Designed miniproteins, single chains, continued (2). Designs and how they scored, part 58

Each design is a single chain, and the fold is of that chain. pLDDT is the mean over its residues in the fold that is shown.

## One batch from the design tools (miniprotein)

Design m5996
Fold by ESMFold2-Fast:
Structure m5996 (fold): chain A 76 residues (1-76)
Amino acid sequence: MDDLIQYQEDRVRDRLSQMFPDSTIRRVIVDGSKGPIGVIVDVPPGTISDVQNTARILIDRARQARTRSELDRRLR
């Protein structure tokens, strides 16, 4: 469980960094037991809504994955 959750967080972080290279992704939370589901980011002015909306979509897709291979497919 924890291994998959950590992989989900790492893949969401990597994907967000690829889509928003000027952003610093400080934390990704995909498991509600560890805190509010979402991301903590430092972003350029005017990009916060785009980063947050994209993060929600990626986190939702990641949470639906049951294996690392499925996760890689969903976050492509």
Scores: mean pLDDT 77

Design m5997
Fold by ESMFold2-Fast:
Structure m5997 (fold): chain A 81 residues (1-81)
Amino acid sequence: TARRRRIADKMAEWLERRGKFELAERLRELTRRDPRAAIDWLAEYFGISRRELARFARALEEEDKETLAKLFTKIAKRKKS
């Protein structure tokens, strides 16, 4: 529970820093109700696995620029229709 909430909070902070306030707000709301469902929703939204999302959150915490670049590229390709 605590770990999933930390992952969701870190992702929400990242989204806010990128100006995605509406998405961050929705993530925070979902996290308050059910942190597991919030993580599942966000992974589906980005089109990545729960494992990849956890890796993303850890890379943000560790400032692992190489891992972040790879994950950003993967997410960006799925977000452009």
Scores: mean pLDDT 74

Design m5998
Fold by ESMFold2-Fast:
Structure m5998 (fold): chain A 71 residues (1-71)
Amino acid sequence: MDEIKEKALELAKKGEYEEAGKLLSPLTGLSPRSIAGALSVVPDEKLEEVIELLVTDPEKAQRLALESLLA
């Protein structure tokens, strides 16, 4: 699990949000597109936190993405 999250973080930092979403989809129950959308709107410094939250607390992850979009 941690290895998958680390790889998803690397992909997201490179702007490969769809690939990161595909990797995280089985762990979160969310669609790859939904995950890609959340990752694309957060600043790079928040990507690690959002990825962790997508697995552990998807509601909080979506809230952080929304706050980043509205900032």
Scores: mean pLDDT 79

Design m5999
Fold by ESMFold2-Fast:
Structure m5999 (fold): chain A 98 residues (1-98)
Amino acid sequence: MVGLALEEKYKDVPETPENLEKIRKESAEFYSEVLRKIAEKLKEKGLDAENLLKAAELIKEATEEALKEAQKLISKVDQEVVNELLKEEAKKLAEELK
């Protein structure tokens, strides 16, 4: 879902190493921002948001070690709640892109 918005942005951009690196960095930054927004919604619902906030910070580093640690932190959060909020954010982003 999150990758589709970035794919549309770069749809006609040539797949050069420079463009792939730019896409990788922007993707990491975009995923970090989405997780941060989900964490704020969890906090508003009185649920634990700490692990998602830490995961969002790690994703920005875009290293293999940081991504593995972020995935471990995300797995500690209620996946059903995270998936529901992720669907809501993806739907909101799709509306904003129209």
Scores: mean pLDDT 68

Design m6000
Fold by ESMFold2-Fast:
Structure m6000 (fold): chain A 70 residues (1-70)
Amino acid sequence: SEKEKLENKIKSLETEIKQVRDDIAQARAELAATTDPRKGAILQTVIGMLEGALAFLEKQRDELKKKLEE
């Protein structure tokens, strides 16, 4: 059914969101531990990109959840 397809896609997106959140947490931990300003700058850039990806995935998840409520 269409609802089952949406539910499965939401579950897939939630798995991806969890992975990105874990990657952000790891990068933030590395940033906090680093004394190398070059490594720090790279980690800040990576965190920014991952936060952008997270926002996109969360928006897609929320749009699919809204469709399930219709």
Scores: mean pLDDT 89

Design m6001
Fold by ESMFold2-Fast:
Structure m6001 (fold): chain A 93 residues (1-93)
Amino acid sequence: MEEEKKKLIKEVKDKANEVIKRNEGIADQSVLDAVKEVADLAVKAIELSETVEKAKEVAEKAIKGITTPGRLPLLEAKKFAEEAIKEGLKKKE
């Protein structure tokens, strides 16, 4: 579980860094900040996930949001990660 979560976290971070690097000087800073925020939230959600399956779903949603052009995919990925964090925190209280 922990090793699989570390792999998923690395994949999300690597993908966010790749997208940021490709769009540096091209996209508005607000878009780059949104990509970083989605990645950071997804990492937290993966760490809080009870199962590898849930962690994979979070990673897939984050990567899709980060790699799909437009604001709506980023907002959808952010919302999914925030809900996953909320769910994980409730089960650890």
Scores: mean pLDDT 79

Design m6002
Fold by ESMFold2-Fast:
Structure m6002 (fold): chain A 86 residues (1-86)
Amino acid sequence: MAKERLVELARKFAEMAEKAGKPEYADQFRKLAEEIENTEDPEKQVEIARKLLSLIVKFLEDLGMPEEEIDRVSAELQRLIEELEK
């Protein structure tokens, strides 16, 4: 469940990055989505999810998104990471 949601989130941000004219971000998000989807090791899933969180925050800051929006997305991702750690 948490893994599928992280993959979907990564793909959604890849699409958003492509539409925003930031193909380098889109490529990185797609790679992270593939890594999460193909990883069976829970520890590696957490590691990749933390990389996804870091990348999303940087991307949203680069887009000039409000801090409240960035905090909301960050909080949701952190919750998903905690579900993977359990």
Scores: mean pLDDT 82

Design m6003
Fold by ESMFold2-Fast:
Structure m6003 (fold): chain A 81 residues (1-81)
Amino acid sequence: DELSKITIEKLEEKWGKKIEAKVVVEAKTEEEKKAWERFYEGVLALESRYSGEEKAIESVKELAEIEGVKIKEISIEIKDI
């Protein structure tokens, strides 16, 4: 999803850091899988800026539990540009 990429790119520009957010989920279709992954990656990137990496991961896990989505992998790395 280009919207999620634009959001992360805008956040990187304003923060002066590169954000590598990755979420892998289990879903019935590839389209549903990709939609959840893009959504959670966007939330993870935003929360990492304002709440820190550990709390960002926890927030995404809580959202996935509420939605009944199983997360297989979750990671975030923040690097200097």
Scores: mean pLDDT 77

Design m6004
Fold by ESMFold2-Fast:
Structure m6004 (fold): chain A 85 residues (1-85)
Amino acid sequence: SLLEELEAFYLASPKEKTPAIIAGILEALLAILERELAGEKLSVEEKHQLLLDAVRRRVASGETLDEAAFQALLERIEALVAELK
């Protein structure tokens, strides 16, 4: 079942896969934000699909952002979210 697959995924390598998933999400979000700010009209469904594809690609490759890039990206997203409030 989907629930069992989710549990198995978490148990396989949670600490190593979590950074890759987060990196993919942040990278896709930043790219989507840039495109929308530039005037592109993206639907919510299209944004969700792009996000999923980016995350799956990152997880499959095992590639993550380096420590400095990861931290900087996270800080940029947090500052942007706080400013939007």
Scores: mean pLDDT 65

Design m6005
Fold by ESMFold2-Fast:
Structure m6005 (fold): chain A 66 residues (1-66)
Amino acid sequence: MSRAERLRRLAEAVAAGDVDTAARLLAEIYNVPFEVAREAVQEALDTDRDRAAQSLQGAADMEAAL
C-alpha cells in the first residue's frame, strides 16, 4: 500500500473515530510506537475530529501528486 493510500485510510479511520485503526496506520506511516500514535489520535479526536481527518486527507492528496 502506498503512503498516499495509508494516509487516506488514516483520514477515514479518524473520521470514523476508530482510534485503534488510526493509531496503527499512523504508527506505520511515521515509524513511531503504537502507544505514541494512539495518544496522538485520541488527542486529535478530542480536539476536532473533522479537522484532523481533513488535514490527513490533504496530506494523502499531496503525497499522491508527488
Scores: mean pLDDT 79

Design m6006
Fold by ESMFold2-Fast:
Structure m6006 (fold): chain A 102 residues (1-102)
Amino acid sequence: SAELEERRRRALEAGVLIGMERIKAGVEISIAKKNNDTEKIEQIRKQTDAQIALIMAEVLGASVKEINSLSEQQLFDRYINGELEKASEAELEALRAELEKV
């Protein structure tokens, strides 16, 4: 159906954005490891987790509760089936604020 094709496109968009964040993090972590910078590794991990959470909330519409309790595959499964809770504007603002702290 048209709704399934739209959900497929949005899921792929989210997947690409998440994949890019993970690839960037992997490269930056490798550089931090070479420099023996453990604090930088932890900063990169926290920043990446926060950015991925924001992508899931903004692109898929996943709630904070779902992001914190489900695997990424479970989030995609629920999204494709139209079963995700819609993130509120307040939740999106809170996620953006949390990203600024990392």
Scores: mean pLDDT 85

Design m6007
Fold by ESMFold2-Fast:
Structure m6007 (fold): chain A 70 residues (1-70)
Amino acid sequence: MKWPSKEELEEMVKKLPELLLKEAKEHNLSAEQVREAFEQYVKGLREKGAPEWVIEGLEKAGEEAVKKLE
């Protein structure tokens, strides 16, 4: 699997909290459902060998999105 460029990943991480909030509102997802789905997604990325900085950025973005849903 080919990972996105560093610049592409940084842009994705910056936009991720807003995208997760929009998706959650559109599909009427609870903060808990968003958290669980995101944890599974991140786990899958770790298993595929995602760089640690990508995992850390995604975890922070997901945590911020969940906090805004509470």
Scores: mean pLDDT 74

Design m6008
Fold by ESMFold2-Fast:
Structure m6008 (fold): chain A 66 residues (1-66)
Amino acid sequence: MAIEIAKKTLEEVEKAPSLEDAARIIGKYGEEIAKLARQMTPEEKRELVEIFKKIEEVVGKLAERE
């Protein structure tokens, strides 16, 4: 569940035209992920971290465009 939300967040962030749009997407889904994080297995938490690293990379590329 949380992993699916994180993957959806990544997909929408990749399509975001601006940092503001990306931040809004992250904020919306981030609340749901945080709520579920305490119920996740260690394996799921590691996968979640890897997805967040990818989101951070996409956000970095958006920031370079200004």
Scores: mean pLDDT 78

Design m6009
Fold by ESMFold2-Fast:
Structure m6009 (fold): chain A 64 residues (1-64)
Amino acid sequence: SSMHDLVAQAERAARAGDIETLRRLLPQLTPAEAAHVLSLLPEEQRRELLPYVRDPEAVRALLA
């Protein structure tokens, strides 16, 4: 699958509130892609999922 397929899956999981799928997919995304997906979530869930991204500091900066 292309990287676009992973982002599309993560977007669908975010809209569905499928946190288990997001924990699996987020480490596979770039910081920019992870920031985009996390921007679809409420602040509480963004904080919970941030440790699962590849570069949490870069993702925090992109979410500002």
Scores: mean pLDDT 83

Design m6010
Fold by ESMFold2-Fast:
Structure m6010 (fold): chain A 92 residues (1-92)
Amino acid sequence: SEAEEALRRAIESVDKAIEAVKNGDYETAKRYLDEAGRAIDRAVEAGGLTPLEGIQLKMLLLSAKVALDMGDYETALETLERIKERLERALA
């Protein structure tokens, strides 16, 4: 379904952001976080996420970006893994 495709795209973008952070490529990580945010919006529009779930996930994405800007890469990775778990739960 369109909702499942949007959720899978959000998960893929978060995975690529995690990989980029682990490789020290923080600018690439931020681009993937922007892509994840757009995929989350599409998942809400398609009914794969509630509007509240979408807001909460995007707030976590913002928190991860702030952590990256502060050089707190451990907190950024923990936040991204929490986002991924919530998206995978929505897909199941």
Scores: mean pLDDT 92

Design m6011
Fold by ESMFold2-Fast:
Structure m6011 (fold): chain A 81 residues (1-81)
Amino acid sequence: SMLEEKEKEAEEEIKLLEKAGKKLLTEAAKKMLELLKELKKNWDAPDAEALRKELTAKFNAWMKENEKKLEEEYEEFEKEL
């Protein structure tokens, strides 16, 4: 399934970011993985669409709150590649 494929991709990204020592990017990747797992778990729930919107909004809010720090860590990561 699409969610299962994205889950595997997220797990591999987490491993790469952990090896690079990028703590905030690792946390973001872990939160994305948790979102994917939660969406998968509740896929057939009666309120699945509302839950999906709520969970996605919470994730996006966290990303926005940490936007500058995530951008700084990402720029550092790109320079180390």
Scores: mean pLDDT 79

Design m6012
Fold by ESMFold2-Fast:
Structure m6012 (fold): chain A 66 residues (1-66)
Amino acid sequence: APVAALEAALEQAAEIMLKDGYTPEEVRRLLLPVVVRYATEKLGLSPEQAEAIAERALDRAVEKVK
């Protein structure tokens, strides 16, 4: 499932960045444009759907790190 794979990859990337000292706000700011571009261009999702995927992945990464 492309959406599930993207969400899992984002969660892993966010976990790595958080462990490397980035704040959740910095991770969101850095990853959101990349996620929106990939999801809209490669998966045909809306920007709103892409943002929802990014937010879910980041939330789970934050919970795992904390």
Scores: mean pLDDT 83

Design m6013
Fold by ESMFold2-Fast:
Structure m6013 (fold): chain A 89 residues (1-89)
Amino acid sequence: VKASSTLYRFGPLLMDLLRSVGLTKDEYSWSEIVQGLLKYIQKENLLDPEDPSVVDVSGTLLGELVGVDSFDILDPTAILEAIEAQILP
């Protein structure tokens, strides 16, 4: 299925995170949000060097957004649910 580019607006915490990685738009597609979060993880070096499937987000904007201290990047359910909760009407 060819996805139509649906654009979303997000709360200030997620927007601040995206601006920190150079994303300055008011609206983003789901793909752009996922890419922005991956850029944030890489920029802040949040991947565990001994286990790259584990992301430590404690004390970061992403940790405040998701409400957890760490998550498995191969099971991103918690982070995806947190992003959906930040979508503005």
Scores: mean pLDDT 73

Design m6014
Fold by ESMFold2-Fast:
Structure m6014 (fold): chain A 95 residues (1-95)
Amino acid sequence: DILEALEEKLRRMVEELIGAIKVGNEEDVDLYVSYLQLDDEEVRLAEAVAKGDREKAIEILVSFGENKEELEKMNYRQLRNKAIDKIVEHVLARL
C-alpha cells in the first residue's frame, strides 16, 4: 500500500528530526523541516519532545485538538509517539 509506505517514511523522518534536534545538528534540522514543510508550531512540538519539555509538548498538542487530561496520563514514550503521529497527520493533510 503506497499510503502505508509513505506514512512509515514520514514517521522515520520526524523521528530523525527529533534526533537531530536532540544532538544540536542544525543542518539536519533545517533539512527535515524544509523537506516536511513544517510550520513553527510543528517544529516547536518536535523541539519540546527532543528536549523532554513535557509541559510545552502537551500545550502544543492541546492546540492541535488533543485532550489535555489524556495527554497528562501519558509517559514519555506515549507522548513522543502522539507528537510524531500528529506531525505526520499534518504533513499527510498537506499532500
Scores: mean pLDDT 88

Design m6015
Fold by ESMFold2-Fast:
Structure m6015 (fold): chain A 69 residues (1-69)
Amino acid sequence: SPVHEEMDRQMDLARAKLREMRAKFGLTPEVLEKEMELGVLEVAAAVAKVFDDEELAKKVIERIKQMLA
């Protein structure tokens, strides 16, 4: 679905940004918090795909955007 494809794109962007932050700042408490939140969102994304839950996928997308703002 287009929503699940967008979720995958946003997740890839989030992983790239956090990798850059970790490289630049090291494993600070702020970076660790964002990495832990992304881990939870990766589980939610997997659940959204397994159950074809587009509403959950939309929530994952919005949470990723908020985390990266």
Scores: mean pLDDT 88

Design m6016
Fold by ESMFold2-Fast:
Structure m6016 (fold): chain A 63 residues (1-63)
Amino acid sequence: PGEEGKKAFELGAKALQAVQQGDYQKAVQLYQQALRYMKKGGDEEGAAVAQLQLDAARAKAAE
């Protein structure tokens, strides 16, 4: 809650921008950070979605 939710939102938005730019390695780092803040804030649903996005970005970064 509070600052954790705001930080997770900002990091998730930056990760989406990195994906749009094809910078999947940057997206991986940003989604990892967003996931940490979601877990700290108790956002289990957001954390599950962020994990899927992180796994997808990792797959693209490894291509």
Scores: mean pLDDT 82

Design m6017
Fold by ESMFold2-Fast:
Structure m6017 (fold): chain A 73 residues (1-73)
Amino acid sequence: KNTLTFTVDTPDQERDVSLAVSTPEETRSKSYPKVKAKTVTLTVDIDYDGPATLTVQIESPDGVQVHNATLDT
């Protein structure tokens, strides 16, 4: 099992943030309603065997942020 932590800056006002993380074997998504912070740390627990590249997409009312990460297992 692999656990990843992502840090994303959010607007300084309440809004909804959605996170989608995908690997070759599975896709995980999670929503965070009414976030009010400059930085949000997001954690995803993924159960797979082997190296993978993850794409993280955060959507908010003021825009969309995309982050990429690679895993070594």
Scores: mean pLDDT 60

Design m6018
Fold by ESMFold2-Fast:
Structure m6018 (fold): chain A 96 residues (1-96)
Amino acid sequence: SLSVEELLNEASLRAENAITAASQGNHDLAESDLNEAIEFLEKAKSKLENQNEKEEIEQVIQKAEKLITEGDYKSAALEILDFIGVKALKEAVEKV
């Protein structure tokens, strides 16, 4: 099975693909890619033991799902990417 880091990387890739699809007017593909990104986030959440980290991922999922329902695929993708980017930066700083 994939690690949390690998699952977040897969979610990031799908979110980037969703931005490209949305920019091309392919709303069905953007929604599909975002739903796959959310599935990877839910898998990452299930592997975490820390309750605060689980709640942070759940908040991102809920916000992204709301934006998808509103047809704002680009903002949904950016919420996922911003969360993953902030987490990666925090982990990089803690290793220094």
Scores: mean pLDDT 85

Design m6019
Fold by ESMFold2-Fast:
Structure m6019 (fold): chain A 64 residues (1-64)
Amino acid sequence: SPEQEEKRRKIFEETKKKILESKTREEQLQHVLEATDELVKVNGEVTPEDVRIIQQLGKLMQQV
């Protein structure tokens, strides 16, 4: 739904900002884990779209 898509977008953008502002790899990983929990709550289960978002966050960690 559009509402769920907007919630996912906000989670992604907020987590991306937290990763970029983090000083350690451990902090970055913690933010990704928290984002994963929040994404699961949007649909009540892990979807392929959630996995794609998590993978993008992981790639961002590799770039910083």
Scores: mean pLDDT 79

Design m6020
Fold by ESMFold2-Fast:
Structure m6020 (fold): chain A 82 residues (1-82)
Amino acid sequence: MARELARKAVEAVAADPERWRAEVEAAEAAVAAETSLAPETRALALQAVEAARAGVEAAEAGDFEAAVAAFEEALRLAAEGA
């Protein structure tokens, strides 16, 4: 399941890389602004955003295998924080 969602993310980024770079930056800002998160949840959320950023950068560079792996890791970290 996570790999299928990661592949869909790569397809979305390939279609509009500038938008998804902005979405990752917005997600990072949202995590930074959210003061009610437990420290462990906040750390996992920041790690997930960093993995998503790596995925966008890899997709922009044309390294779709690295992009899929990075988005898969972002989804795993997000699920772990739930």
Scores: mean pLDDT 75

Design m6021
Fold by ESMFold2-Fast:
Structure m6021 (fold): chain A 62 residues (1-62)
Amino acid sequence: SAEELAEEINRELEKRGLPARAYVDEEGRVGLEFAPEASAEQRREARLLALEIAGRAQKEAE
C-alpha cells in the first residue's frame, strides 16, 4: 500500500540521516517533503532512494 511504501521510505531516510519525509497525498500517492535547509545533493539522494524502494515494491507485486 502507499502507507507501507511511505513507511519503508521514511525508515531508510532516517537511517541515512536525510532531511526528507515521505507522505501519502490526498489521492493516495506517495510524495516527498524536504526540510528547508536540505541541500540539492540531499534532495537528489532522497528522491533516488524513494524511486529505488518504489521500484522494488512494484517488482515484488509483479
Scores: mean pLDDT 80

Design m6022
Fold by ESMFold2-Fast:
Structure m6022 (fold): chain A 76 residues (1-76)
Amino acid sequence: GSHLFASAEELRAAVDGVYKKAKEEIEKPNPDKSKLASLTTALGVLAVAADIAGHTEVAEYARQKLKELIKLDEEK
C-alpha cells in the first residue's frame, strides 16, 4: 500500500496554506480562475487524504474551508 506519513497536524497545516493562497487569489483585483480551480482541487484532495489517514476532523475542516472559498468566489 501507499505509505502516507502525514499527521493530522501536517494535513491541517497544508489545508491552512492552500486556503490562505486561494483566499488571497480571490481577493486580487484580477483573480486567476485556473489557479483558484487548482487550489480548490487541492483542498478536495487533502480532505480525501485526511479521511484515508483516519483524521476525520481535518477532513471536515478541509471541506468547510472549500465551501467558504466557493462562497467567497460566488460573492464576487
Scores: mean pLDDT 80

Design m6023
Fold by ESMFold2-Fast:
Structure m6023 (fold): chain A 74 residues (1-74)
Amino acid sequence: SPVDQLRAQIDQTYAQIADAVRRRAPTAEIQALTQQLGALYQQLAAQLSPAERAALEDWLLARVRDLADIAAAT
């Protein structure tokens, strides 16, 4: 389904961001990946129920915290 495809793309893009942050990649590369993630997130959120959007938001907040922890550990 389109929803499953968007979820897979979001997971892949997040993994790329996490790797880039860990490697201290240039800001431009991280910014391009975060812009891509944002676009995918908006597309997915538009297709979800309120409960599913809440779960997605909780997931994103946890991932943002993980990225901050990775950055601090590097």
Scores: mean pLDDT 85

Design m6024
Fold by ESMFold2-Fast:
Structure m6024 (fold): chain A 117 residues (1-117)
Amino acid sequence: MEEIRRLIEEAVRHLEEALQALDSGDKDAFLEHLMRIRDILGRLADLSTDPEVQELLREAIAEVGRLARDVASGRITPEQAKAELARVADKLVEIAEKLGIELSPETRARVERIRAR
């Protein structure tokens, strides 16, 4: 459980850093953070045996992959990209709740900042 909590918190940190890169117009940094999030979500999927959590992780991985392709091709607006980051953050919170994992105050604050934009 501690490893899963650490990975969720790392993914949320990368989501906030992706949001900051998007706000600064740094497309390369944004895509790098999305790739890191995808890798973390894959590790979470390998560690999870809960079918509902596995489904949420599968959905989040697909959403991050689609977002990366849409940003790389210039298909999506910054406002749309921010909404997609917020959806991924919400799935990570739901995964933590389903597993009975309490996220740190710092991670909860990061989620609220992602939602507010």
Scores: mean pLDDT 87

Design m6025
Fold by ESMFold2-Fast:
Structure m6025 (fold): chain A 74 residues (1-74)
Amino acid sequence: ALDPAAVLDADQIGAAGAAAGILSGKPEEAGRGARRALEDGNGQATAGEVVRALVESGISEEDARAGALAGLGW
């Protein structure tokens, strides 16, 4: 299960966005969400913040959570 308090660095947020883009078929939306999470957190974000940014950019919650898990290396 995804721990919403788990912290992702910039590389992990990028990986989460890439994974969410592949899973959803929405790479542009996933890229916008990942970029927003990076900018708001000055290069780091919690898994909950990454999921929220991806969902607000048009990714489903399921794909956003799966992307965040991939970013954490799961």
Scores: mean pLDDT 85

Design m6026
Fold by ESMFold2-Fast:
Structure m6026 (fold): chain A 102 residues (1-102)
Amino acid sequence: REREALELLIERAKKELEEAKKNKDEKSAKSIEAIIKQLKEALEDPSISLAEAWKRAIEEASKIHGVEGVAAKKLIEEIENDPEGTTERIIEQILKAKELEE
């Protein structure tokens, strides 16, 4: 289920990447590409949790998009304070969205 959630997150990120490229927003495109890379690494390595992959993705994205540094820091803090609860909420939201789109 965590793997299914990772795959759905990657698919959504790819759609956002296409939109950023269409709008010629190079910073957003690079940021999204960094997120996709970290999520794909977690998909291949089962020792990397969804929460850890998401944290790494946010850290890499924030290096590219300085304006989002404060928001990224808050998300990282939420993951660190409640990694299990945050992971469960993300998984549930993703799976519910998939059921509605199928």
Scores: mean pLDDT 68

Design m6027
Fold by ESMFold2-Fast:
Structure m6027 (fold): chain A 104 residues (1-104)
Amino acid sequence: MIDPSIFQEPLSLNPKTVEEKIKTLLKETMFFRAEVHGEAAERARELVIRAYENYLNKDYKGAAEDLEEAARIMEANPDLFPQRSVDLARELAKEFKEKAGIKL
């Protein structure tokens, strides 16, 4: 069940914290559906949701891998995803790799 409070929280146009960044990306992708936007768009949404769940479980490596895959799909579909979302996903993946003890 989708928490209705998610729809009432404002979008951060300049997120600073990891939590603000992942929540912003989640809000930007949560409305994509295969029936409307194609399977690639729904897959990007699924990957962002899974990355958020991995983040909550402190699986930073899993979160980073999911976000890197989401960024690849987003970059391939520039008509659906703005460059800002691609950049945010890549930035989060790098931050999560650092949290997992992987130096870039």
Scores: mean pLDDT 74

Design m6028
Fold by ESMFold2-Fast:
Structure m6028 (fold): chain A 56 residues (1-56)
Amino acid sequence: GEAVAGALEAARKGAGAGAGKGALDVGISPQDAQRAAMATTPEGAEAGARAGIASG
């Protein structure tokens, strides 16, 4: 439904941003951090969305 689609989209954006920040925090180059953020896996995004829905 709309809620699940929205949560999945938000989780994908959040996971990408988190991966980028995490990479930068451990000293990975900005280019590699950007790649990590863009390469957010559907599996990770789906798991995040499911966890968010379950906890909310």
Scores: mean pLDDT 58

Design m6029
Fold by ESMFold2-Fast:
Structure m6029 (fold): chain A 80 residues (1-80)
Amino acid sequence: MIKIDESKSDKELIIEIGATLGLAQMALTAAEGGEEERELVERIEEIYEKVLKDPSTDVKKAMEEVAKLWEELMALIKKK
């Protein structure tokens, strides 16, 4: 099996992070999210900006963190 590191380039992972940010912003707006949900979206945005501006950033680790933040955001939204 092709591992994630071999099947997805850094560019593909950056696109996936950007897509996740877009979905997170839409989810926040649709759910009328509070401070906790907004903070999670802001953290995803910070990771995306870092990945775009700092070529030494570990894109795979950034994607893992973004995935965790997305799961936390969805869990908070489902409580409403």
Scores: mean pLDDT 76

Design m6030
Fold by ESMFold2-Fast:
Structure m6030 (fold): chain A 67 residues (1-67)
Amino acid sequence: SAAVQAQAKAVEEEVRKIALENGVSEEDAKRIATTIANAYEAHHDTISPEQALKAGEESAQFVAEQE
């Protein structure tokens, strides 16, 4: 639905911002954001936007630690 797509886009933008703030590269931040947004869109019935953002933050921290 349009509402789910709009929320997924908002999640994507916020996760990308969080990843960049954690020192992740632009390329990896985009990958993390897209992955989380796609997961949220596919599972929006079971994953809240807040849970998606938390997963994005944890992914960004993990990637930053490995870089």
Scores: mean pLDDT 84

